# Designed miniproteins, single chains, part 68

Each design is a single chain, and the fold is of that chain. pLDDT is the mean over its residues in the fold that is shown.

## One batch from the design tools (miniprotein)

Design m2357
Fold by ESMFold2-Fast:
Structure m2357 (fold): chain A 92 residues (1-92)
Amino acid sequence: MQFSEEEIEAELRALEEAIRELEEKVERAEKEEPTPEEKREIATHSTAVELQAVALEYMVSINEVSEELRKRVRELAERARRVARRADKVIE
């Protein structure tokens, strides 16, 4: 219950980087058919991103944080869900 804004911001930065990396992999896979190895990597990365987004939303829900931080977390979690849906399409 006692996560600081600094701790939440650190998780936010980690998720943002993970989303960016997944977006790059998915965008490449959308343009050229991914190999079986690339599909497994995308599946694993997508699952990790979704779990991190859920964890970050939970941290914000149980702590008093600024409206700006809440908005940033919500927007990033939505971005995570969008890239996960795209990932699902490229890996079946």
Scores: mean pLDDT 84

Design m2358
Fold by ESMFold2-Fast:
Structure m2358 (fold): chain A 81 residues (1-81)
Amino acid sequence: SVADLTIEAMDRLLEENPDLSEDVKEFIEISKEIIEAMVNNDKEKVEELGKKMEEIYSKIPKEEIEKMEELLRKVMEELLA
């Protein structure tokens, strides 16, 4: 599924990029948990995790978000190849 592929991509991104900031790593981990909660139809957990994700996102420099998105794109391309 797309959800399983996305979680695998996020796991690989974390494994291959240990130098990512702790806030970026936490953002990715919460993103994985949100996807899992969505698959399990756990709406309350999605709302709770979404609030935590917004707070962490506000602390991350834009440049680090852009780097994370580029790295995730590359991992997704490799998984689909």
Scores: mean pLDDT 85

Design m2359
Fold by ESMFold2-Fast:
Structure m2359 (fold): chain A 61 residues (1-61)
Amino acid sequence: EREKRFEENRKKMIELLKTHPAYKEQVEKLEEEYKNAKNDAERARIGGRLETLYLQYLREQ
């Protein structure tokens, strides 16, 4: 339930950031790290980094 909501929000943030050339490369690296994450703690850390990039994107526009 809650996990699925966070995953959907993550996908939306990734999609939005990929439309912006300045953030695309950074987002692709984080997406790859997420796929290679060994446990939930690592996934949460990567998710936090994605959220930070999304907030930076919102501030810069």
Scores: mean pLDDT 75

Design m2360
Fold by ESMFold2-Fast:
Structure m2360 (fold): chain A 66 residues (1-66)
Amino acid sequence: MEELERIKKEAEELKKRAQTLSDPVLANEIIRSIDYLIKGLEEGKVTVEFAREGLEEVKRDIDLAS
């Protein structure tokens, strides 16, 4: 439970960072990827480890686009 809440909080922060990107198409794709991971995690279709790795990849993508 605690780990799920932490991942969801990190996802919300990444979505806010993505919204600051100058490219709205890229921002929307990143936000959709985050939403996909969180929904899958909440529905038990994605593991905590997979979601964490996915968010790390998203974080790298945001850093490269910033």
Scores: mean pLDDT 80

Design m2361
Fold by ESMFold2-Fast:
Structure m2361 (fold): chain A 75 residues (1-75)
Amino acid sequence: KWKELEKQAAKAYEQQDYKTALELLEQAYSATPDSDLRERARTLLEMSLVYDQLGDEERSRELQERARQLLREAA
């Protein structure tokens, strides 16, 4: 279930295991139903936080833009 993957990703992030956090968030994104745009956007925002911690500001910004697009679609 995508919710368990999100929980595991959050734990990895707190332990500063950013690679594992990112892999788990990617799996959570893939496991989230296409119709759950808000949850998909939330996962993208969590991925953006991981990239920000890794110093990849461009990739973080791209993920934030994708999340904003999904939230507009959900509204």
Scores: mean pLDDT 83

Design m2362
Fold by ESMFold2-Fast:
Structure m2362 (fold): chain A 58 residues (1-58)
Amino acid sequence: SAEKDAILARLAEAAASNPALAAAIRAKDVEGIRAELARERDPVVRAAGAEAIRLLEE
């Protein structure tokens, strides 16, 4: 949906300090998001990735 895509775009922006995570969010790549979250330490960036997975896994 347009609303879901807008939220994902905002989550990618919140994760901008981790370009690989931001790219995975934009690509809707759940496995890529999980891989980046395994080594991400910033709680804001981690929250963005976790929220993206939740939205993508319906």
Scores: mean pLDDT 86

Design m2363
Fold by ESMFold2-Fast:
Order: structure tokens, then sequence, then C-alpha cells
Structure m2363 (fold): chain A 57 residues (1-57)
């Protein structure tokens, strides 16, 4: 995508990171992913993160 699409995705990721940061101290990985979705992250990006975590370990 172009820079505009990248900027939109960065905004969503930033909002999701902010939400996760606020609640991360007592959160499970699943709750962090749910917060990312609620914060504006795309489901596809959250699924990719989960798959990466599974492949990592």
Amino acid sequence: GKSLEAARRAEGAGAAAGAAEAGKDGWTPQQSYDAALEGGANRTEVEAARRSAERYY
C-alpha cells in the first residue's frame, strides 16, 4: 500500500498498543489481542501475531 494506507494502519496499531499498555499488567495474551482488536487493530493483524507467537515457540 501507499503511505496513506501505512499511516492508517500505524494509527490503528498505535491505538491498540495504547489500550494494551493501559491494561497489560494483569493481562493474558488473549486479553491483549482482544484489546488490540477493540483499539482498532485489524483481525488479520491480530491473527498474524498469534501465528507468529505459535511458530516462535
Scores: mean pLDDT 54

Design m2364
Fold by ESMFold2-Fast:
Structure m2364 (fold): chain A 81 residues (1-81)
Amino acid sequence: MLEELKELIDPENTGGVTENFITDLAEALGINLSEDELENLLNEIKISNKITTAPHPTVLKKLVPNLTKEEFIEFLKQFFS
């Protein structure tokens, strides 16, 4: 499940995302990140200009219909750190 989400986001295995990508992806998933949670993520993950576009919400809901905020944070740390 999370591996499928990673492949959808980063099929070229670039490993780096923008801050705007993180906020857009969270919004598309219905996840409300606090300022502190976003700052903590930005300190632990690889930031680059390679991955800028979040997948469509319909596709995300099919792959990860019940993804929690905690699972989302762990996903980003696991695949983009």
Scores: mean pLDDT 76

Design m2365
Fold by ESMFold2-Fast:
Structure m2365 (fold): chain A 82 residues (1-82)
Amino acid sequence: SMERREEIGKIFEEAERKYGLKPGQIENALAVNGAPSDFLEDPRAVIEAFVARHFPEAAAEVRDAPDLREQVLLLARLLKER
C-alpha cells in the first residue's frame, strides 16, 4: 500500500540521515543489486539477502534485528563503511 511504502521510506530516510548517506542511497543500493521492483512490499527479505551477499559477517545481526527500523539502521551503517 502507499501508506506502507511511505512508512518504509521514512525509515530509510532516518537511517540515511543518521549515518550521513545521500537521500535514496539505501533504496538505490538494493535496486542496483537486483532487488525486485516491488521489494518495498517485503523489504526485510531483500535486505537480508543483500547483507548475506555483500556483508556476510553482519548477516546474523541483520537477520536477528527486532524490527525493520533496526535492520535498516544496521544496513545504513554497513553502506557508510563503503
Scores: mean pLDDT 80

Design m2366
Fold by ESMFold2-Fast:
Structure m2366 (fold): chain A 70 residues (1-70)
Amino acid sequence: GDLGRNRAAGEVIRAGRKHKAGGGGAGIAAARDLGYEPKTSLEALEAVARHYGVSVEDAGLGAGVAGSQA
């Protein structure tokens, strides 16, 4: 849903601002704020997506994490 995507994106943006991190770093910070221990930015997006009940692709798009070049 739209609300879940907006919440996931908002959490990543908030964590990025709080921890002064961008892109994948913001995703990792958001996952850690939610109590997860991600090893990669993708794993962090999976944790945030699962937490808010959205797809990983939706969470990645909402967070501005464009897939690195195909």
Scores: mean pLDDT 66

Design m2367
Fold by ESMFold2-Fast:
Structure m2367 (fold): chain A 56 residues (1-56)
Amino acid sequence: SPREEMIEENRRAVEALEAYLAEHREDLSETMQLFLELVIGGTRTLIERMERRLAA
């Protein structure tokens, strides 16, 4: 379904951002690290919300 495809796309985006943060942590300012962690967390929350709505 389109929702399942969107969930999968967002999961891949989170994985890519987590990999980027892990690889470049030493090159990033504390502010940029926090910003990326917030984006990752927000995207995970969006995925969970979409999954809950699909399960209902």
Scores: mean pLDDT 84

Design m2368
Fold by ESMFold2-Fast:
Structure m2368 (fold): chain A 75 residues (1-75)
Amino acid sequence: MVEEARAQFEGWVAEAEALGVEEAAALLREAGRLVERGIELLETGTEEARREAERLFERAAELFGEAARLMAEAR
């Protein structure tokens, strides 16, 4: 659900900001946007939208991994 995904990413962005890692916060905001778009595409029910959603989720995972790395280095 888009609302739940948004809340999760907002929480992670707040954690990154609390650690002072602005780059991680920016990456998490972008990852959150990609996840929201992917969920919206899945709701259309088409095969083409599903493949596009998969690409967005893969990109979001890459950004999330980079953000997690930066936050771990800041701890």
Scores: mean pLDDT 82

Design m2369
Fold by ESMFold2-Fast:
Structure m2369 (fold): chain A 98 residues (1-98)
Amino acid sequence: SEEISKLIEELKKLADELVEAAKKGDLLKVIGLSIRIIGILIDLEQLSKTHPLSPEQKQQLQQLIAYLQEKIKEVTDPLVKKVLQQTLAFLQSLLQSN
């Protein structure tokens, strides 16, 4: 569905903002962005149960997975690293299930 593509795009934007907030030491922003990312993962989980991923959406997920793998390498903040690693694991499982 179009909703899945929008959630994938929003997730990428939030991951970028999360990494930037961590680099600046903005704890409140890190917490807020982490909560928003978790919310998107819950929405993706629910939507994926009833809407199979299109080839285009699988490509978007593969690109996001590669992007997150690179971003995790530059992250030292323990909370941000855990949030991104859990996001990566979820997206990898979503691709394998579809």
Scores: mean pLDDT 86

Design m2370
Fold by ESMFold2-Fast:
Structure m2370 (fold): chain A 99 residues (1-99)
Amino acid sequence: MPTRREQLIAEARTVIEQGKSLLKELDKPLSPREMARLRVSWAVVAAALDFLLSQVPRPSEETVRLMEEMKKYIKAEDWKGALEAGIRAAELLLRELEA
């Protein structure tokens, strides 16, 4: 089953790229309505991250902690913090899959 690992690596890279793109949008001064639009895009990235995590048999404790931090930031409506935590979680998942 080595080919499954390659698929997960590709998925992790895609999530990182999408997350960084959204984070770049948040660096601009945004209206509340523009933030609401980005929230929808973020929900897609968060769902992809959750799916990716579910496909890894044993994610590291650090990856799990970052996913918990991401959920905490989402609850606090800190979308920048949520994106930064999510990107970091995806980067650790990528590292775990490459090890």
Scores: mean pLDDT 77

Design m2371
Fold by ESMFold2-Fast:
Formats: C-alpha cells, structure tokens, sequence
Structure m2371 (fold): chain A 79 residues (1-79)
C-alpha cells in the first residue's frame, strides 16, 4: 500500500542517518522527499491528511531526525 511504502522509506532514512555526514543526510532527505511525493501523487487523500498532520505538529521539530520521527509517527497513526 502507499502508506506502507512511505513508512518503509522513512524507517530506512532514520536507520541510515547515523552513518552519514550532515551533507549526505541532506541529500538522503531530498531523495526521500521526492519518493514520498511520488507515492502521494497516486493517493491524494493520503497525501493531504499526512501533510495536514505534519503542518499541525511541525512547529515542535528542531532537527531532521525529529522531522523523520514525526513523519513515522503520523504514518503509523494513519494505519
């Protein structure tokens, strides 16, 4: 499912971040964002709900790691 694919992408990104430099983490984040966006094009309702929940809670995010953890939490809530 699109939701499961998005979750796998975020989980893989979180695992890889510890092995990467700041510059490599930024490139990984860009690639992850592009892949999630492509999946969102196939399910606009999921994309809209995911985006709304991220925007509502995004002001608490202070790092890329916190952003990925929030994304994962939201995706798990949408199951």
Amino acid sequence: SPLAEMREIVEEALKKMEELSEEEQLELAKEMYARIHAIGETDPALRAEFSARLLARGDTVKSLEEALKLMLEVLRELE
Scores: mean pLDDT 78

Design m2372
Fold by ESMFold2-Fast:
Structure m2372 (fold): chain A 73 residues (1-73)
Amino acid sequence: STVDRIRQQVDDVLQTSNQLKSLESGKVRQIADQSIQYSNLAMQYIDRGDMLQGQGYMSLGQGYANEGKKLAE
């Protein structure tokens, strides 16, 4: 289902951001924390049935995860 797919995407972002937070420090860790915060918001909206807000916050979480990965290079 669309819900299961979005939940999996949020989980994947959370796993990536938690890994960055564990391995990195300073600015990268701060960006990883922002990704985690938005990903948790995404899951809260998904759980209440608000797929539009859930997808929006997931996109923000993914954006911060990607920024963190790029800076960790």
Scores: mean pLDDT 87

Design m2373
Fold by ESMFold2-Fast:
Structure m2373 (fold): chain A 78 residues (1-78)
Amino acid sequence: MAAVVEIEDDDAEEAAAKATEALKAGNDAVVRAPAEEAPAVLQLALKGLGVSTPALTAPLAETSVTVDGKTLTVVPRT
């Protein structure tokens, strides 16, 4: 079973890169990012995984996406 990698970062690109690395390694990822950065984290991580995504601009509610049997969860912080 995949391990869960917890990521906390205020930089959307850094958080997305760490999440992408975790999922490519076969692990699940949970990213906690500022609410304003959370949409960018999800979009950049999915783009890094080769998944086509729409542009995300609004603050995101907690969102989980499964890619190739692994789960990326983005949790917006206040």
Scores: mean pLDDT 74

Design m2374
Fold by ESMFold2-Fast:
Structure m2374 (fold): chain A 72 residues (1-72)
Amino acid sequence: MDELEAFKKEIDELTAKKDLKGLEEKRKEVEERIKKVEEEIKRNPTPALMLELDRLKEIKAYIDKAIAELKA
């Protein structure tokens, strides 16, 4: 099920509100989650964890783009 789409919707809402602080907070949350998943992969590399890491990286890139557009 497309959890990535749900996260993008939250980011789009923050972008529509021009909530730069909210976007930066979401970016920090995603960065911490990426670190945790990378540590899990070091202990037990599974396709499910690798897929979750890829999705988190896509979400981070989406947030980074939104922040860059608001700062421009």
Scores: mean pLDDT 81

Design m2375
Fold by ESMFold2-Fast:
Structure m2375 (fold): chain A 72 residues (1-72)
Amino acid sequence: MIKKVEFVVPATDEGAQQLIAKAEEAGLKISPELKQQIEEAVKAAKEAGIKEIKVTLYVEGNEVVGASVLPA
């Protein structure tokens, strides 16, 4: 069963890094490719003038299999 884990963070490089660190501290495994995709999506949101984003991680077991980034 896929579990959804949601975070609201600033649309900044620090916000992206804190989110990834928090997920990994919770025991979630995120691939380097997916980390890059999250960081690129956060950067795109910042460039679009978005101040806060909602990041949803899709988790199967302890592995993050996908992510979505939306304005908060």
Scores: mean pLDDT 82

Design m2376
Fold by ESMFold2-Fast:
Structure m2376 (fold): chain A 76 residues (1-76)
Amino acid sequence: MPLIPDELEVEAEGPTVEEALERGLRLARDIARMMGLSEPVVVGEERGPDRARVVLEATGPDGRVMRIVVTARRRP
């Protein structure tokens, strides 16, 4: 099985950037829970007219930090 040691990317789309971002953040939290990580914390955010990018960090039981990047895009 391939290991993802330090970074994971999540893409989400929706009729608005806000809805796409909510979907992406929910998925990121679900993935962190499934992997046995702590609740992800927002450490960075970038917004544009048709997209948003949010960087999250979650910590494993051994203190390892995983970075989760959420890209949310508006799709008409």
Scores: mean pLDDT 78

Design m2377
Fold by ESMFold2-Fast:
Structure m2377 (fold): chain A 96 residues (1-96)
Amino acid sequence: MLEEMRKGAVLVVVFTGEPEEARALAQRVAAFLREDPRTLHVEIRQVSPTAWAVYAFYPTLEDARRAGDAVRATFPEVAAVAVEYASATLVKELLE
């Protein structure tokens, strides 16, 4: 799994606003993403005093893009969604 995460893609979903509301929404989105069998792992991080991020790892960029589309369709209040290639550095920073 860890090697698959390093070689795959990451979906980054950002939530802004009231810290507790942003955190609650991030937790709901993380739970939604964890139900997808293609999702390898999900991390939630507070990235600033007013922003939370969910990092979801996928085997392919296409899987991450589909997950991002599903998030936008299900959670219109989401501030930003980005899809990127994963890296060993990102996996180490979030999980190690």
Scores: mean pLDDT 80

Design m2378
Fold by ESMFold2-Fast:
Structure m2378 (fold): chain A 86 residues (1-86)
Amino acid sequence: MVTMEEAEKLAEEVYKKFEEEIEKKAKEIAKEYGISEEFARKLVRFGLLVASIDALYAGNTDEKEILEEALRFAEGWARGLKKAAE
């Protein structure tokens, strides 16, 4: 059965492997949606955790697919926050 520790470990491994892409995307999200770069990074980290849980349950731990799903989640949340503030 998937454990939270396994999901957290996978999320951190993907973060470290794609740190440069994540930092660039976090800055883009922060600028577009009017949030801090630190908050954008936290949204990406949360997205990586969610995507890692999904990947482990699906039996597909492709790190690039996990990253792409995590970035989609983070941008979706940032967009929702901006819309709620309007």
Scores: mean pLDDT 84

Design m2379
Fold by ESMFold2-Fast:
Structure m2379 (fold): chain A 114 residues (1-114)
Amino acid sequence: TPLMEEALRLGERVARLLEAQGHTKEAAELQAHIDKAREAYREGKLEEAIRHLLRAGMVLALYLDSQGHTDAATEVFRHLGLAQDALDKGKLEEALRHITEGFRIGLRALEAMS
């Protein structure tokens, strides 16, 4: 779906920005989850791909919280929770919309730190 490709692109942008800011460990961990999501998507395993995207989002949210960006972290956590609930109900597009919004919030927070 276009939403899956958008989520993968946003996740990769988050990883690149973290790496550019010197957070190489968090960038590598997040990128590993994005790579697994892309592999699952290529294999037609959409639910598995979304689970890997949720793990990537969790790395982002925990990083933001660790840096004192509690408002942004709270918003990302909220969207990840809604995405998990949607996934559990088989609402894959709704899950992807929440993941993409979480990544967008995280990107804005990281860009404000630069």
Scores: mean pLDDT 90

Design m2380
Fold by ESMFold2-Fast:
Structure m2380 (fold): chain A 97 residues (1-97)
Amino acid sequence: MTEEMIEELQREALILEAEALKKVAEEEGIEEAKEYAEKAIEKAKEGKLEEAEKYLYKAKKILVEKLGPEKAAEKLAAPGKEVVARVEEKARELLAE
């Protein structure tokens, strides 16, 4: 893996995780978390990974505060597994001949 490939995978992982958080926030009616998740997606697409991660964690924090840690963990468990699977698939594509 080159450094460029690693950065691409990091960007895609952040986008997928932020989209998952946005979906949960939208389903639960938590607009503030949805707005931070959308900002995380925008910053990741711009290649600003540090800013994207900051907004991603702000969205997670708001979801935990509004839903409680147990419910937030349950809602994010399935999207988290999907994100890992998609990142693994993308890694295989980048390594394919």
Scores: mean pLDDT 75

Design m2381
Fold by ESMFold2-Fast:
Structure m2381 (fold): chain A 80 residues (1-80)
Amino acid sequence: MKKVTPLSEEEAQAEAERILNDAKKKMEEAVKNGDFSKAAAIYTAAAVTLVGLGLESGNFELVQKYFDELKKYADEILKK
């Protein structure tokens, strides 16, 4: 069995914020280039990664804030 060290709450929050910011930047770039499929793929990958962080940290409530912000951003830019 692979030995995985759980992320601390502070580490999970910092990583969630990084994932959110990176996803926003990449999605904006994809939408600006007219590649909505790429933007949707970036959103899906980031959303799955955030859920994984919530599971690993055991604090879904903390990560859910970033997940909701990502979803709101995706809805706005993909609607365009």
Scores: mean pLDDT 77

Design m2382
Fold by ESMFold2-Fast:
Structure m2382 (fold): chain A 89 residues (1-89)
Amino acid sequence: SAASAEDLELSKRLRELYENKDGEGALRLGEEERESNPRAAALAYVIATLYGALSVEEGLERLLEIAERTGDERLREEAEKLAELLLKK
């Protein structure tokens, strides 16, 4: 599959944010990329939630908003499943 240089750079930034446990940086990237690269923004919001820059509820709300706006059924299913797992106990 063809990936743009921008997609590769976003993947690298997301990996660095995850490895550095930079939740606040991930939140900023998610906000920055929300309109232009919604899938990258969704992953950034997951990292932001994982490292405490967003609550679980705030993170899920942002994922569901992206899924609804883009029609990404896979992201919607992933977000709904994550909600069930995180709210389980």
Scores: mean pLDDT 79

Design m2383
Fold by ESMFold2-Fast:
Structure m2383 (fold): chain A 93 residues (1-93)
Amino acid sequence: NLEKLQEMLEKARAIFEELKHLLNPGELEEIKKLQEKLEQLRAQGADPEQIQLAEDRLVFGYALALYSRAFNDAEGALKLAKEYLELEDELFK
């Protein structure tokens, strides 16, 4: 369905515009804020749509940070990938 693909692309663009600063190595602390926000929303029993958006932001934030580091800091990229795998076991079960 072309209409659904267009909606998904617009959502992806919105998340990218919010999180594109995570392409900078110094913005790694922002990933912790995204994780804390997700944990808060889950603890408060927030709207499922809000929880899903927070999950999407966290996943996308890690993807951008990993992408940036893959070209500039291979060791940092591996460390971040390990941290993501550990979080996946706790947050996305």
Scores: mean pLDDT 70

Design m2384
Fold by ESMFold2-Fast:
Structure m2384 (fold): chain A 56 residues (1-56)
Amino acid sequence: DIRSQAVQYLMQTLKVSEEDAANAVDGAIDFLTGLRMPLTLERVIPMAETILKESL
């Protein structure tokens, strides 16, 4: 599951909580689906990292 994998990656890489990682990943998924783009880890992770960086 892309969401679960992205959340775990952000928790390990950025040392953030599961809640913060999940919120960032959900935002990234919503943005990408709004653009009708394929959901892949390679797209979700960079977008979620950007969202998370701004949220902190």
Scores: mean pLDDT 80

Design m2385
Fold by ESMFold2-Fast:
Structure m2385 (fold): chain A 82 residues (1-82)
Amino acid sequence: MKLSDEEVEKIKEELETLDIPEEIKQEALRILELIKNGEVEKLKKLSEETRKLVEEFLELVKKGNYKEAAKKLVELAELLSK
């Protein structure tokens, strides 16, 4: 699944509203770029936990819940930074 430019922009705006460490924010933006470019299957193959978080993120984006989608992206960034 590939994200639209509008969806990516909305998620980036929500990420800017979150009080998170810069390192986690940069990782979240990197993950968002991978999903935007259609490389989501690479993320899903990393672990069952990563797959579930990616699927939850995509469902939130489909619902237009960009704030909760941004929070799921942060959870992914924190998981992958360990």
Scores: mean pLDDT 81

Design m2386
Fold by ESMFold2-Fast:
Structure m2386 (fold): chain A 83 residues (1-83)
Amino acid sequence: EEKKRIEEEKQRLIDSFLKAVENILRKEGVSDEDIQRIIDLIKEGVPLEELRAELKRAGVSEKSIDMILKAYEYLREKLKRLE
């Protein structure tokens, strides 16, 4: 019961973050292919540096990269607290 609630909370946090990232990337004019690649990396839980490198390759602005990486770090820390 409690484990199910924790998994549902984790999924809600991940889904909210992914939606926010997708919206930012679309506004930046990032291609659907690059958006999908970035989303896949986030789902895999890659290190912050790997995500940063991929965002730079996709042509994302430094301001948007900073926002995404800070949100990703907060997401990962919150997911750790739920474990």
Scores: mean pLDDT 81

Design m2387
Fold by ESMFold2-Fast:
Structure m2387 (fold): chain A 57 residues (1-57)
Amino acid sequence: SQARIDAAIAAARALGAARGRPPSLAEIQEIGKSLGLTAAEIMEVAIRVGREWQAER
């Protein structure tokens, strides 16, 4: 579970960097679904990536 969450965070970060903007919730949901994450885990990824993006912005 944690390894998949970490993989989703890495994928979402890469997507944001490639697009020059924070990834949307819909984009994070697609990443999470492809990795078999629950809705709660997807929300954790969204919160963590969003906060990191704000700090790096």
Scores: mean pLDDT 80

Design m2388
Fold by ESMFold2-Fast:
Structure m2388 (fold): chain A 81 residues (1-81)
Amino acid sequence: SAEARAAGREALARFREALAGLRELAAQATSDEELRELLRGTDVGLGLLAQMRAAYPELAAEIDALEAEVRALRAEIESRL
């Protein structure tokens, strides 16, 4: 439905905002504790994307792109530990 598609796009927009914030925090992180907290944030993000994929299959391509971005950020943070 149009309502479901609108809700899905809004959820993805909010996710992109949250991911941008997480990237800024990662760039400014100076301790292993901060990096580990950010890794937990990426794990939560991946779980949310899996839920969005189930709820909004029409948005699978956009969700897959965001999953790739989260995994890339996660790998970058892990490389700093």
Scores: mean pLDDT 88

Design m2389
Fold by ESMFold2-Fast:
Structure m2389 (fold): chain A 71 residues (1-71)
Amino acid sequence: SMLEVTEELRKLWKTNGEKAKKRLAERLGLPEGVVSLNLLDEERVGVTASLGDEVRTATLSVEEVRELLEE
């Protein structure tokens, strides 16, 4: 369910946050940044990364986000 996916991603984010944020920013073309996730449905996540005045946004699969959040 969407709730179960949200809880799983939130737990991974808390556990692996710093390295995961870097990987997510790099996936969106930034060397680092402030990253936010928005679960769109059970299969898709909106990802935003910002570094200073640069902002990147992409829609990634839940599987890809899970892989990037895991070390």
Scores: mean pLDDT 80

Design m2390
Fold by ESMFold2-Fast:
Structure m2390 (fold): chain A 81 residues (1-81)
Amino acid sequence: MSREERLAAQRAALEELEGLLARAEKDPDMLSPELVERIRELARRLRELLEAGRVATQEESDEVTRTLMEAYEAISAYLES
């Protein structure tokens, strides 16, 4: 994957994290407070990396992916209840 493709993926991931935070503000029971705080911290770190023009490490990218998956699983479970 090119540097430009990696930066585009980081922007997309940041938009998803910010979208989840906006949803959690409207429905505070949808995600745990601990998960919301992790999402907020990851969004902050991705913004800082993008502003610096820096590509996240593989470990950082994996953490974002795992957190997004956990959030979507929690939302799915919440909506099924």
Scores: mean pLDDT 83

Design m2391
Fold by ESMFold2-Fast:
Structure m2391 (fold): chain A 109 residues (1-109)
Amino acid sequence: MSETEKKILEAYRKLLKVKPRSEITIADIAKAAGVSKSTIYKHFPSKSTLFRKLDEIEEKEVEKQLKEMSEKAPVATFKMTDENGKELDLHLALDEDGKPVAIVTEKKP
């Protein structure tokens, strides 16, 4: 990715903090980035292309953070004892829909 593309995306990201996407124009981005509208169109032929590129970068960052959180988020592990005094581990995890799923693992003899 070129330095100019990074500058344009950075300006758009900053504008999203103060205005909704629907109110942001190419002219607003050009002013914030310190480039001409022609420069923006040269790198991003449409607003949709620009939005898609920013969304890609944001998704990658969120995915990285979620992965780090998933590794550090405790699978809540509950130790239980059955009727015979055998230890059972209950693991509580969230599925892809955010629904809690309980996994029972038996301690091998």
Scores: mean pLDDT 67

Design m2392
Fold by ESMFold2-Fast:
Structure m2392 (fold): chain A 79 residues (1-79)
Amino acid sequence: MIATDPISKKTVEMDTELLPSGHRFTTSSIRSWLSFSKTDPVSGEEITALRINGEVIPVDLSYSEIDEGIELIREAVLG
């Protein structure tokens, strides 16, 4: 359930699942990654959506919209 993030190499309190690959990363690390790339950091395939704590965010939105959506979910889950 908690994943070790291959980007930051840290254990994380909340994960983000990349669709369709299913790879899991830290929510904070994937936010940073999405600021410059919408590809999976492991497979290099295009990310179509994110799943965070059961919520789905499409990545066909602008980076700012995706980042705001992630922050709202994070604040709701982590405070």
Scores: mean pLDDT 70

